# Designed miniproteins, single chains, part 107

Each design is a single chain, and the fold is of that chain. pLDDT is the mean over its residues in the fold that is shown.

## One batch from the design tools (miniprotein)

Design m3953
Fold by ESMFold2-Fast:
Structure m3953 (fold): chain A 71 residues (1-71)
Amino acid sequence: MKVDKEVLEVEVEASLLVMGASIAELAGDEKLKEEYEEKLIKLAEEFFGRKIESAEEAVEEITRAGLESLA
Protein backbone atom coordinates (compact mmCIF):
# COMPACT_ATOMS: atom_id res chain seq x y z
CA MET A 1 0.00 0.00 0.00
CA LYS A 2 1.20 3.54 -0.78
CA VAL A 3 1.40 5.87 2.24
CA ASP A 4 2.34 9.51 1.70
CA LYS A 5 4.68 10.79 4.44
CA GLU A 6 2.98 14.21 4.54
CA VAL A 7 -0.48 12.62 5.05
CA LEU A 8 0.93 10.30 7.75
CA GLU A 9 2.54 13.24 9.60
CA VAL A 10 -0.76 15.20 9.56
CA GLU A 11 -2.70 12.11 10.75
CA VAL A 12 -0.29 11.59 13.68
CA GLU A 13 -0.47 15.26 14.72
CA ALA A 14 -4.29 15.27 14.38
CA SER A 15 -4.53 12.07 16.48
CA LEU A 16 -2.53 13.71 19.29
CA LEU A 17 -4.76 16.81 19.20
CA VAL A 18 -7.95 14.66 19.22
CA MET A 19 -6.58 12.70 22.18
CA GLY A 20 -5.78 15.96 24.01
CA ALA A 21 -9.29 17.31 23.36
CA SER A 22 -10.85 14.03 24.59
CA ILE A 23 -8.79 14.07 27.81
CA ALA A 24 -9.70 17.74 28.40
CA GLU A 25 -13.42 16.94 27.89
CA LEU A 26 -13.25 14.03 30.38
CA ALA A 27 -11.50 16.34 32.88
CA GLY A 28 -14.19 19.04 32.40
CA ASP A 29 -11.64 21.57 31.10
CA GLU A 30 -13.72 23.35 28.44
CA LYS A 31 -11.00 25.94 27.67
CA LEU A 32 -8.30 23.31 27.09
CA LYS A 33 -10.68 21.29 24.89
CA GLU A 34 -11.39 24.43 22.83
CA GLU A 35 -7.64 25.08 22.43
CA TYR A 36 -7.03 21.55 21.11
CA GLU A 37 -10.03 21.78 18.75
CA GLU A 38 -8.80 25.17 17.47
CA LYS A 39 -5.32 23.71 16.79
CA LEU A 40 -6.90 20.74 15.00
CA ILE A 41 -8.98 23.06 12.77
CA LYS A 42 -5.89 25.17 11.98
CA LEU A 43 -3.85 22.05 11.14
CA ALA A 44 -6.53 20.89 8.68
CA GLU A 45 -6.89 24.39 7.16
CA GLU A 46 -3.11 24.60 6.59
CA PHE A 47 -2.97 21.08 5.10
CA PHE A 48 -5.99 21.44 2.74
CA GLY A 49 -5.57 25.18 2.02
CA ARG A 50 -9.24 25.90 2.77
CA LYS A 51 -11.49 26.98 5.66
CA ILE A 52 -12.57 24.23 8.08
CA GLU A 53 -15.70 24.98 10.12
CA SER A 54 -15.33 22.50 13.02
CA ALA A 55 -13.01 20.02 14.74
CA GLU A 56 -15.35 17.23 13.55
CA GLU A 57 -14.94 18.35 9.91
CA ALA A 58 -11.14 18.53 10.42
CA VAL A 59 -11.03 14.92 11.70
CA GLU A 60 -13.30 13.72 8.85
CA GLU A 61 -11.22 15.39 6.11
CA ILE A 62 -7.85 14.23 7.54
CA THR A 63 -9.19 10.66 7.94
CA ARG A 64 -10.46 10.78 4.33
CA ALA A 65 -7.03 11.91 3.09
CA GLY A 66 -5.41 9.03 5.00
CA LEU A 67 -7.81 6.48 3.48
CA GLU A 68 -7.26 7.94 -0.02
CA SER A 69 -3.46 7.63 0.42
CA LEU A 70 -3.88 3.91 1.26
CA ALA A 71 -6.17 3.19 -1.71
Scores: mean pLDDT 79

Design m3954
Fold by ESMFold2-Fast:
Structure m3954 (fold): chain A 58 residues (1-58)
Amino acid sequence: GLFDAIARLVGEEEARRIVAEAKELERELIEQGVPEKLARLKALEYAMQQLAEAVEAQ
């Protein structure tokens, strides 16, 4: 799954942090009136950026 793929790149702790932060962002965007599909896309974009930064920090 996606979590396993992220965890293989950055480790389980960073994968958990990235997923948790992305889910919180998605929730906040939906509360602000952003359509669910767009909120999910923005959360995925954030997760990919955090993943790139975590890989670069290794």
Scores: mean pLDDT 84

Design m3955
Fold by ESMFold2-Fast:
Structure m3955 (fold): chain A 66 residues (1-66)
Amino acid sequence: MQEEQDRLIDELIAAVRAGDDEKARELYRKLFETATVEQAQRLLDRVAGLTPEEQARYRRIVAEVE
């Protein structure tokens, strides 16, 4: 189970980097519905490693899902 959720975080970061907004939105919805506090922290740590442009894309996707 933990491996599957780590995979979802990796896939989300890859989709954001690739500019695949549709896939990134779907993956973020799945994470939002199922993520633990630890997974949320892991996601935030991964996002902090992104470029400013990639972080802006991520924030736009989050706003569209919320």
Scores: mean pLDDT 77

Design m3956
Fold by ESMFold2-Fast:
Structure m3956 (fold): chain A 67 residues (1-67)
Amino acid sequence: ASELEERLEELEREVVRLYLEGRISLAQAQAIGKLLREAREALEKGDIETAERYLEEAERMVRELKK
């Protein structure tokens, strides 16, 4: 897989873990999940630049929410 695919999969797993651990709300998980879906769709279409922008935004949100 590409580096972007690996980052996307890792972040998807982290968001699920944070939610199951009660460290983020359902609304926060859904908001980040939307960005990750947009990144995945862009990546599947070969729009690497758009995928990277959505992934970076999702990564930023997760960093702000981590304790």
Scores: mean pLDDT 84

Design m3957
Fold by ESMFold2-Fast:
Structure m3957 (fold): chain A 76 residues (1-76)
Amino acid sequence: MEEELEREVDLALLYMMAGLAKATKDPSLVEDVIKRAETLPKEVAIEAYRLALDVARQMGNEELAEKIEKKLKELE
């Protein structure tokens, strides 16, 4: 299905963006993952937020991690 394929592509893109954010330690890339997630279905958005949260924590960006946790809690 077109919808299913689009979901898989979006998820793959989010994983790629998160990997790049972790490699560069750039919080703006983590924020880009969050912005992208906001345009996606709830189940994909939750996965993207969890990924962004893990990356933010690995970067040691506590402020960004708290912001992501709050948004994730609102979606769940």
Scores: mean pLDDT 76

Design m3958
Fold by ESMFold2-Fast:
Structure m3958 (fold): chain A 70 residues (1-70)
Amino acid sequence: MSAEELIARAREAMLAGDEARASALLREAFAKDPSAIYELLMALMLASALGLRETADVAAELINEGEAAA
């Protein structure tokens, strides 16, 4: 499964309100491709709009780690 597919599944989990699954899928996507910053940023915006605090925090953490590695 590609990082893009993992982030698509994470977005599906966010829409279902499953923060644990969404966070796990975002971490898996980052491990697969740490350079997928745009997709992580979109996930952060969606999580923030939905009020998913834990998922938004995870997405922000991963974006900061990815930018520091670039």
Scores: mean pLDDT 80

Design m3959
Fold by ESMFold2-Fast:
Structure m3959 (fold): chain A 89 residues (1-89)
Amino acid sequence: GGHPDAERAAEYATRAAKAGEGKAALAAIAAALAAIGAGFDYELGLNPARSAEAAARAAEAAAELGEGEAKRYAEEAAEAARRLAEEAA
């Protein structure tokens, strides 16, 4: 089954991408793809640390660039991705 933090990171990064524009939306798309990758790594018994770290950094960038709902969703994605990265380290 999927990891709850990978699922949360992917869901909120996707919401951030839909709510954002320009560079914020692109960073959120990168975070969503990396979070999906972390989820697949976890399901396949691979270490998700690299994908989770990539998702966290992309979501952090999306939060810095974003405003309003896009920023809030990106912050939620970053928090979830960071939890998974720390757990997998």
Scores: mean pLDDT 90

Design m3960
Fold by ESMFold2-Fast:
Structure m3960 (fold): chain A 77 residues (1-77)
Amino acid sequence: MEVEATVVVDTGKPLTPEQAEALRQAARDIEATLPGVKEVRVEVEGDTVTFHIRADNVEALARAAMLLAKKALELAS
């Protein structure tokens, strides 16, 4: 079974191109290293980051979502 979620993070301020690239790199790292994660797509619009995550199971999906949300908030802080 495959599961998919969209995670929206409002960072409260516009992200720089460098911060957006760091988030895309974090997504690639999660795809490469986190078991059960199939795909992460990152969309950045001003102060809003959207992660589209596809995974083999809910546990992998939840782990990816948590790590990506933390990274987005850390970069914005």
Scores: mean pLDDT 84

Design m3961
Fold by ESMFold2-Fast:
Structure m3961 (fold): chain A 79 residues (1-79)
Amino acid sequence: LSKKLQAEALTSFALMALSLGDPELAIKQAEEALKLDPNNARAWAVLGEAYKKLGEEEKSKEYLEKALELDPNNPLARE
């Protein structure tokens, strides 16, 4: 599997962790995805949402902004 596909899989697992109420696991999975593909806008958006759930507002804003810069139509970053 390519690094890009591995990053997509990790990002999907991170989104699942967020939906299950585990932002710490989501951060771990999204960080691993970004090590494989640092241009994965969706993984940056997951980091932003996870930090938002943890009350880390400044980090959340920074990561969501980066996701939006990479993909302006990213639905996670626009919310």
Scores: mean pLDDT 80

Design m3962
Fold by ESMFold2-Fast:
Structure m3962 (fold): chain A 62 residues (1-62)
Amino acid sequence: SIQQAEEFRKQGEKAYEAGDYKTAARYYAQAVTLLSQELGSGHPEVQETGRKLSEAIRKREE
């Protein structure tokens, strides 16, 4: 499950770098969900991925 979350995070990063913020947000959201379930919502990895999700959502709406 953590490995799946890391894969989703990598896919999100690739999409973000390509300017596909909609796809990036979708992958980051999946990663946040899995990391929260495995590590808890207060974990640094969850918080950092959540920050990336928020940034992708903001960019998607512009």
Scores: mean pLDDT 83

Design m3963
Fold by ESMFold2-Fast:
Structure m3963 (fold): chain A 88 residues (1-88)
Amino acid sequence: AETAALTRELQALAERARELGLGAEAAAALQAAVDAVNAGRIEDAPAAAEAAAVATARARGLSAEQVAAAGAIGREIGRLVAEIARLA
């Protein structure tokens, strides 16, 4: 039940990111968070996801406001991935 709720929250956040034009940033954040978990560094997932989202937004030439939004979304994706991993 808890894992299903967190997975739905993660899916809703990814959809919201796509609506904001930040789909690539959300995908990069998810990959970075999964990589951190697979490396045994679950606690690093939020920061790694934020950094990946910000780097992707900057590489795409997005505005400072969009870069900040991407960072916030990325960090939240990383937090949700870490929580799901702790329940597994």
Scores: mean pLDDT 88

Design m3964
Fold by ESMFold2-Fast:
Structure m3964 (fold): chain A 71 residues (1-71)
Amino acid sequence: ERLEKLVKLAQEAIDKGYTMDEIEELAKKAGFKPEEIRAAISLLSVGDVSEENLKRALKAIENGKADLAAR
């Protein structure tokens, strides 16, 4: 799945010594959405990057934007 590929890319980049900003830029060039990139980086920062946790973070970001638009 798309998010799984992003997570794998980010993990490999961290292992090679890339910064979070560099990983975000690399993922953006690969065609990922900014919200997907931020969700993946957030989960990597907590040390447990599963597809389930990544989907949960992405849904939270989408819900946050929906709540903001409802104001």
Scores: mean pLDDT 65

Design m3965
Fold by ESMFold2-Fast:
Structure m3965 (fold): chain A 111 residues (1-111)
Amino acid sequence: MAERTAEAKNSTATVSVELEVGPGRAIATGTVQVLSKADVTLRLAVTAEGNARVLKPVSPTVTIKNADEKLTTAQATVEAESDPDKPGRVTAGAVVEVKNGKAILTVRLEV
């Protein structure tokens, strides 16, 4: 399986997206780590084009409340399927939002 990873960070949080691509399948995993006192929401968005399809958004949005400044981690995973002989395009993006939907971190991967 080929793996690709992208990450972004600031003083509040770190976000990463990992995209694992194999014949006929892609798995996108978004991970957020909260580093300071913040309520954050991780949104994992996966899109598919051509001979690819998004199959199963398991947790497209995860909310973390980090009241005690303890390192707290959450993940979301989405699966996509593609034709192994004529693969479509899969794009995975992760956004970390604070209260009221303001985006503070964004990361994107495409295969």
Scores: mean pLDDT 70

Design m3966
Fold by ESMFold2-Fast:
Structure m3966 (fold): chain A 60 residues (1-60)
Amino acid sequence: MKTMRINVPDLLRAIGLALRLMGDFPNAKVRIEGNTLVVEFEPDEETEKYLEELKKELES
């Protein structure tokens, strides 16, 4: 299992993204720690690439 942490600008956006990720990746476990979205998932190239791209967009 792999964990990715993504900083989001605000809590409402984090909640919206968490709901979206739970829908798109039903086997992933998503939780919110303050302004950080924590995603635990089985290593998969497409999922990792998607989350890495999302992290770059939100943290740039």
Scores: mean pLDDT 77

Design m3967
Fold by ESMFold2-Fast:
Structure m3967 (fold): chain A 79 residues (1-79)
Amino acid sequence: SELERLLAELEEAMRAGDAERAEELLERLRELAPDDEEVRRRVALLAAEAAAEVAGRPWSRAEIEARTREQLAAAEAAK
């Protein structure tokens, strides 16, 4: 599926450290299924992981989960 393809490409871009491509792929995922709860959750999780990489330290699972919940809540508030 298109969603699975974009998620796989995003993981590859993140592994390669290609921040520009990762941001493009995140935007395409948001456009493809903006109201899908699972897509929003996965986009939020990937964004949290990208933020941890920029911070130069690994985040704990709890930190990633907290950031994911925060981003989902912000998306709901923006409706």
Scores: mean pLDDT 66

Design m3968
Fold by ESMFold2-Fast:
Structure m3968 (fold): chain A 55 residues (1-55)
Amino acid sequence: SATVERLAAELAAETDPARRAALLEEVGKLDQSSQAALLGRLDPGLRAEVGMALR
């Protein structure tokens, strides 16, 4: 989806902790299948960080 693609790109580019936290909040509002699709688009390090934040 366009939302998943946008959020994955923004998370990969974002270096500011406050903006990253806001993006993680948006990811947390996605359905489970969209969250899984997003995690699959991230590099391993960022995927681990985002995955932990969604627990």
Scores: mean pLDDT 80

Design m3969
Fold by ESMFold2-Fast:
Structure m3969 (fold): chain A 88 residues (1-88)
Amino acid sequence: MREKAEEVRRLGMEAVRVAAPYLSGVQGTAVQMLIISAAVALELGDVETARQAVEDAFNILLSAAEKAGDEEAVKRVRELGQRMLDAV
């Protein structure tokens, strides 16, 4: 599951980069902690915890992009979020 954990980290960091202009400092910290938590859960074989952490991170990123009205960022975050869920 190390390969899946690394994929979730990679995709999650790309999603954070896409939404970064629209994230508050608190939201940015929360999303990074959720991505780290998801990757650690995958390394431990806890797929359910990993999935929930990915979903929570995705919801924060998507909400921020949607509130900003950046349709391209919304589309990219949705694509990356689905790929992260597929990696879990």
Scores: mean pLDDT 85

Design m3970
Fold by ESMFold2-Fast:
Order: sequence, then C-alpha cells, then structure tokens
Structure m3970 (fold): chain A 87 residues (1-87)
Amino acid sequence: DALERLRETVRRDERLLEEAIRNGSDLSPEEIEAARLALEAARAAAEGDFERARRLGAEAAAALADPERAAALLATVEAAIEAARLG
C-alpha cells in the first residue's frame, strides 16, 4: 500500500506543479527545476530504480541555494525510496 500511496502522491504533485506553472506561480526557475527533478526522483523510486532516484534527488538538491530546503528534499526522496521498498 505504501507504493500505491507513493504513486498517487507523484501523480497529484505532478498535477499541482503543472497548475502552478500554468497559473503563473512566483516560483523561481531554480525552484521549478528542483521540483521537476524531485518528481522524477519519486517516479524512479516508485519504479524500483533507487540509484536513479538518489541521483535525481541529489541534482534537485543541488538546484536549490537553501541548504535547509535541499536537506528536506533529500529526506523526501529517501522517504519515497522507503515507501517503494515497503510496497
């Protein structure tokens, strides 16, 4: 059930990001890029590709200037990997 919940979260977050971009959100280009990479990382985790998930998560974190936000993003990617492993 954790994997199914992860898949639902990824689908929801993809829709929210697309809506935010379409509606002219105040997100910076770096924040949009980090969000896009983080969603790709979560998708990779849901597909069982944990190496790709960690690599994309690191790229997303590197796109952020704020170390606290970068740490939170990396924690989110590790949580997605754990959810995928639990099934």
Scores: mean pLDDT 77

Design m3971
Fold by ESMFold2-Fast:
Structure m3971 (fold): chain A 56 residues (1-56)
Amino acid sequence: ELDEVTRFVQEGVRRMLEAKDPEEAKRIMEELQKRAPSELAKEGIRLAGRTIIEKM
């Protein structure tokens, strides 16, 4: 369901933004993609994570 996907991605973004360096953010992104409840959630984490890492 969209609500579950939205909550998962929002929590994931928060965790990745709190990472101290790009390597930690990448590990969090990979862990979240493995745990994603759906393909949509996995893609959301991938896109958000790449943007966050690129700006670090």
Scores: mean pLDDT 80

Design m3972
Fold by ESMFold2-Fast:
Structure m3972 (fold): chain A 86 residues (1-86)
Amino acid sequence: REEEILRELEEAERLAREGFEAAKKGDIEKAEEILRKLEELARRFEELAAALPEDDPARPVVEAAAEGIRRGVEMLRKAIEEAKKK
């Protein structure tokens, strides 16, 4: 439900912060591990959104969450690419 969605979003935010910090420190391996975890979360939210009926009031919330996590994945991927070039 909504509480579960919020909890998983909090986890995604924590992972994004840890991944960005790892990339800043040049810990590429850790940043890539965190990126994979964020990609898994994005995939789960995307699958959940696809499984919900179109008229389900939770669907737009889950779709927004999936989009937010996907943006986090893209930002972290870019940070890792920049860190690798240093």
Scores: mean pLDDT 79

Design m3973
Fold by ESMFold2-Fast:
Structure m3973 (fold): chain A 71 residues (1-71)
Amino acid sequence: MEEAEQLVEEGRKAYSQGNYEEAAKYFEKALEIDPNYAEAWLNLSQAYDELGDKEKAKEYFDQALKNSGET
């Protein structure tokens, strides 16, 4: 969990610098560790939205909603 959280932090840092492809890679790595990490799905959706891949952005946003508030 801490490792997945650290990867999301690195991804958000890349995103803030406009490195959306690199940000997406970090979020994908976080999800490989914790596939139920709703925040990582949301951030991945935002990264793909910025990259112009609206279809993937919507798909990952739907995953974020499914994992949000799950126990």
Scores: mean pLDDT 81

Design m3974
Fold by ESMFold2-Fast:
Structure m3974 (fold): chain A 103 residues (1-103)
Amino acid sequence: DEELEKYREEIEKDPNNAEAWFNLGEVLRSQGKYEEAAEYYEKAIELEETAERLGNLGMALWNLGKYEEAAELFERAAELNKDSESAESTREVAEYLRRLAEE
């Protein structure tokens, strides 16, 4: 995968490039490799936290059945963008996931 190799090379040149870590996670997510995607999203968030990165990590964890952890990430994403109308829909997704985690 040319995209995967490109982002790997960017990380080797600058391991603090949050966007390269995020893009590597996106490539792996597109391949259905949610566990690996989550690891790279976590690294990107550690370097630079954004609502988009939190949301994509939440989606990866949702696909792995980690509903409570995914809900917490969507809540955090909504808090970063609290002045946006998309924040309310993100909170609704978090509430839905919390209900899925409840047994």
Scores: mean pLDDT 87

Design m3975
Fold by ESMFold2-Fast:
Structure m3975 (fold): chain A 77 residues (1-77)
Amino acid sequence: GVEEAERLIEEGERAYEEGDYEKAIEYFLKAAETARDVDVKLALYALGLAAEVAQEMGDTELALELINEAIRLQEEA
């Protein structure tokens, strides 16, 4: 639910602050999946955070994939 997704975002933010970008992306993607069917705005927010971290890592392919996923999810809303 929403509370679980918010918790996962918090865990991702902590991983990001510690410099663990791979773990941060993992938590943000889990948050997006958790929120997808209950709060589309929260899911879009989590996907955006994951895409930002992917860009900071230089993973352009992952960043573009996540941006495209967010566009598709927004079109469904």
Scores: mean pLDDT 86

Design m3976
Fold by ESMFold2-Fast:
Structure m3976 (fold): chain A 71 residues (1-71)
Amino acid sequence: MKLTTETRRLEGADELVRELEREKEKATPEMAEFLDRVAEAVRRQRPPGAILTVTRDENGVVVDLEVDLLP
């Protein structure tokens, strides 16, 4: 199994929520639940930007995700 990591810079809370919803479509059920909780937190906090790091397996399934909120 080979993992692929992709990092994206996002502008604003709405863009981050859209990207989280997109990644949820290719996530495991456990990861999808985690992404829903992160999206809810983003909607409440409304960060001005973020760095999104997504790790996928060889089938493109999201196995890990990190969000770094920008000031």
Scores: mean pLDDT 81

Design m3977
Fold by ESMFold2-Fast:
Structure m3977 (fold): chain A 114 residues (1-114)
Amino acid sequence: MSAEQEALLREAARLAGEAAERLAAGDYEGAIRLAEEAAELARRAGPAGLPLLAVALGIRGLAYLGAGDLEGAREALEELREVEREARRAGDETAVAVAEHLARELEERLRAAE
């Protein structure tokens, strides 16, 4: 892993942590913005970013759901399923487990919200 990739992962983790704190506080708009920034940095880090990308997408989906934006939550769910498939190709068992868990949680909560 390059120094640039390590820096991207470190900043993505920091932003994902802030996004989770905003989500817990009910600041859904702040959580969405921070999660989107974390997801962008995780994508730029390449395959090593897949676990953090899954976390960021999960936070974004839950924040959209909390805000009543069911379409935003569905988009995050679709992206989590794509990350799960990419992680399986990469052999990243951690990213597979995280993406699969968060996708199931979002799908279940979306069904309850319909």
Scores: mean pLDDT 90

Design m3978
Fold by ESMFold2-Fast:
Structure m3978 (fold): chain A 128 residues (1-128)
Amino acid sequence: SLIDALTAEFDEEETDILLKAYFKSSEALEKEDVDEAEEEIFKAIEKILLKDPEKAEKAFLLLAKFSLTGKEISLEELGTRIEKKDFTIKDEKLVQLVITVYKNVAKKLLKLLPQSSELKELLEILES
C-alpha cells in the first residue's frame, strides 16, 4: 500500500504530509480542480525538499506511481503501463487529469532540481 511504502522511507511527519497531499489532490480531481490538485502535491514535496532533496524526489516519484498504478514500480514499468493504458483508475478522463497534475508538478520540481535524472525520465514518460 502507499502507507507501507511511505512509512518504509519517511518519518511520521513526512508520511502525514504526503498522505494528506495525496488524498486532497484526489478530492480536488473529483471536482476537476487541476490547479488545487497540483498545489497540494507541490506544497507537500516542497516542505520535504527544504530538508532533503533526495527524499523529496523519491516522495514525488512514489506519489506519481501510486496515483497511476496503485503500486511501487520502476519508471521503466510505469512507461510500459502508460503505453498500454494499464491504470488502476478506470475513468480515462480522470487518468488524464492525474497525468496532467504530475506532469505540471514535475516541471516545477525540475526547475528546483535541474540535475534529477529520475524527474526528467518521469516527465518524458508523462509527456509521451
Scores: mean pLDDT 86

Design m3979
Fold by ESMFold2-Fast:
Structure m3979 (fold): chain A 58 residues (1-58)
Amino acid sequence: MEKEIEELVKEVEEMLKKGASLDEISEKISKKAKELKLTDDETAELTRKVVEVREKLL
């Protein structure tokens, strides 16, 4: 996974541990995807990694 995507996943994990809502997580992902100009495939991979992290924490 690219370093930028890995760093974002770690930030999302920290936000989830601090009790951030799914809406807050979704907005952060959308903003970062736009800033990084991710492709649809890259955005799908990022979303999958975030889901895995959320399932691990639940």
Scores: mean pLDDT 75

Design m3980
Fold by ESMFold2-Fast:
Structure m3980 (fold): chain A 66 residues (1-66)
Amino acid sequence: MTVLVTFTGSEEERQKILAELKADPDVEVKQLSDKQVLVTYIGPVESGIGRVLRLIGDPNVEVELV
């Protein structure tokens, strides 16, 4: 499952979210720009769905399925 993440919050919140995503061994992050990354979940489907739902709930990011 791949999602496009667009950062709409502060630089500090952006760095925090990027660090959390990059620290996840079940996640592949491809940076497109300073404000946009592609996140591919390569682990179990159940874990990937839960993480996407948490990102959708974050006011500092916009998440789109691709």
Scores: mean pLDDT 74

Design m3981
Fold by ESMFold2-Fast:
Structure m3981 (fold): chain A 62 residues (1-62)
Amino acid sequence: RQEALLAEARRLVEEALAAAEAGDLETAKQHLGRAWDVLRQASGEAALEIFELLRRAALEIA
């Protein structure tokens, strides 16, 4: 379901940001990659929300 996909993507983004703060950029990139895979399954408003989460996370991890 779209709500479940959004929740999964949010969790993955949070895990990616935590890994980046710990200096583990490879783990952070892996979690972001998984969140991008979730985005591919999403549509409508959920897809837009997931995309914004990923865009913000990518800027923070850069």
Scores: mean pLDDT 80

Design m3982
Fold by ESMFold2-Fast:
Structure m3982 (fold): chain A 65 residues (1-65)
Amino acid sequence: SQLFQQGLQALQEGRYEEAIRLFDEAIKEDPSLRAQALAYRALALGRLGRYDEAEELGKQASQLA
């Protein structure tokens, strides 16, 4: 999937929010990628936490699923 590849590229470039969006789109287009896309989505979220400010972590805690 092109969306999956774009997600990987965004993740490599440090565009973690965009990578998450692209992986979500990839799952919608190709459900067979769900497991792989969810794994990379989790990786992108982890990297966001590494670079985020305390305020951003507070927002995420309030909205945690």
Scores: mean pLDDT 72

Design m3983
Fold by ESMFold2-Fast:
Structure m3983 (fold): chain A 86 residues (1-86)
Amino acid sequence: EKVERARKLAEEVAELVEEAARALAEGDEEKAKKLAEEAEPLFKEFMKLLEELEDEEEREKLKEEFKKKMEEIAKKFEELLKKKGK
């Protein structure tokens, strides 16, 4: 099912972005860049699946869920940077 595939891709992208954020907080910029590069094709596939969804409500729900995940990761990243004195 396209909705389930899109949700799985969103989870994989979120996981890679969270790992990249943690690597950045640890000072490992190369690892963070590599993880972000791994997330890019998955994010593109996610966006393509959203465009293929005929149900506007399902599309909006998946976008909102993904946005929530990214906002949570960004907040955690800010907290990690504060612990490092930055």
Scores: mean pLDDT 79

Design m3984
Fold by ESMFold2-Fast:
Structure m3984 (fold): chain A 70 residues (1-70)
Amino acid sequence: LVERAEELFGKALEAYHAGDKETAIKYLEEAQRLALEALPVLLADEPPEVVEAVRAALAAQFEEWIAKIR
């Protein structure tokens, strides 16, 4: 999941540099979804409070990137 999320993030950057904002946003939205799905597995050793804090921060960061592209 993390590897796929990173791949999609890379594709989003390529689309953005090519001037395709719609495609860049779609790849960022998919990368966000996969990254958030991976968090409970990646942070299995962390308390639930830490997992939720990381999820909120990651979601906010992706929302900022998408907003800047729009």
Scores: mean pLDDT 77

Design m3985
Fold by ESMFold2-Fast:
Structure m3985 (fold): chain A 87 residues (1-87)
Amino acid sequence: KKERAGRLGAEAARRAGRAAAEGGGSAAGVAAAAIAAAGAGVSAAIGGGGEEEARRAGEGARRTAAASGGELGERAGEEALRAAEEA
């Protein structure tokens, strides 16, 4: 359970960070996107809840990433939502 949460968080962070970096984002923007995505992944996995809990966590991360990183954050947030849906 907790181990799975860590893995999903790490995978979400990798995807979001890669997307932000490919867009030419700043180090701060990439970090913010990765953190938001990691949080969503962890929340979804720990909650062990149904689709609705995973979706809510992903949508929260998407909004946070968009607010923090603009266009790159929005893109990273979409990756976080996808990762949460896979939990």
Scores: mean pLDDT 61

Design m3986
Fold by ESMFold2-Fast:
Structure m3986 (fold): chain A 74 residues (1-74)
Amino acid sequence: MFNSLSDLKVGDVLELEGFGKGVVGQDEETGELTLSQIGHPDAYIVKLEGDFATLLFLNDSEPKTYKVSFVKRI
């Protein structure tokens, strides 16, 4: 279960309910954590709390919240 964004490490694999698996990265300009998923635009990980992640997709203007779990941690 997640307490904050600091629980994530670059290279971690997350599963989003309804979207599948994504890999955690980091934006070099802002330092913000990102999520890259096959078939979806990259997103900023804005918030992580409990079993939910709030993502801002780079093609969207509104953050969206998804149920999330760890698949793999490096």
Scores: mean pLDDT 75

Design m3987
Fold by ESMFold2-Fast:
Structure m3987 (fold): chain A 69 residues (1-69)
Amino acid sequence: SVQQLADDLLAKGKEAFEKGNYEFAVAYYRGALSLDPNNAEAHYNLGLALKKLGRTEEAEKWFQKAKEL
């Protein structure tokens, strides 16, 4: 199902993040959000990965979106 694919992409994003592969984490979290746009955890985790990449202003935008969900 679309939800199972979204959950799998979120899990892969978390694994990439734990390994320090922040660009891959961003790609996986964006993939998860394309399938499940209202997932607060994916919005928050995307923000964390962007912050690790020094993309702080973009990260803050995603943190704000997570709080609105």
Scores: mean pLDDT 89

Design m3988
Fold by ESMFold2-Fast:
Structure m3988 (fold): chain A 85 residues (1-85)
Amino acid sequence: MRTGPAGTVLRAFGNNAVIEPDKLLEALGLKSVEDLKPGMEFKVRNLTTGVEATATVLGYDADDNPIVQFKGYEPKAGDEFEVIT
């Protein structure tokens, strides 16, 4: 299993979160935010709670940070997660 944070929540609204892009792109094998397509799904594990969830890419915010929706998981700002491949 790959270890270490693959993303950090910058802002959260219900099930939606704005994610710091650099580590997320690296974990998904992508080179730029434009490669992260709306509708793309990936599995995550919260590094603090151990909860696993599916994240779906919704788009980008005004600063080109990716916006994702977690299924059945309510993120909070400062949460760190890993991508499960």
Scores: mean pLDDT 76

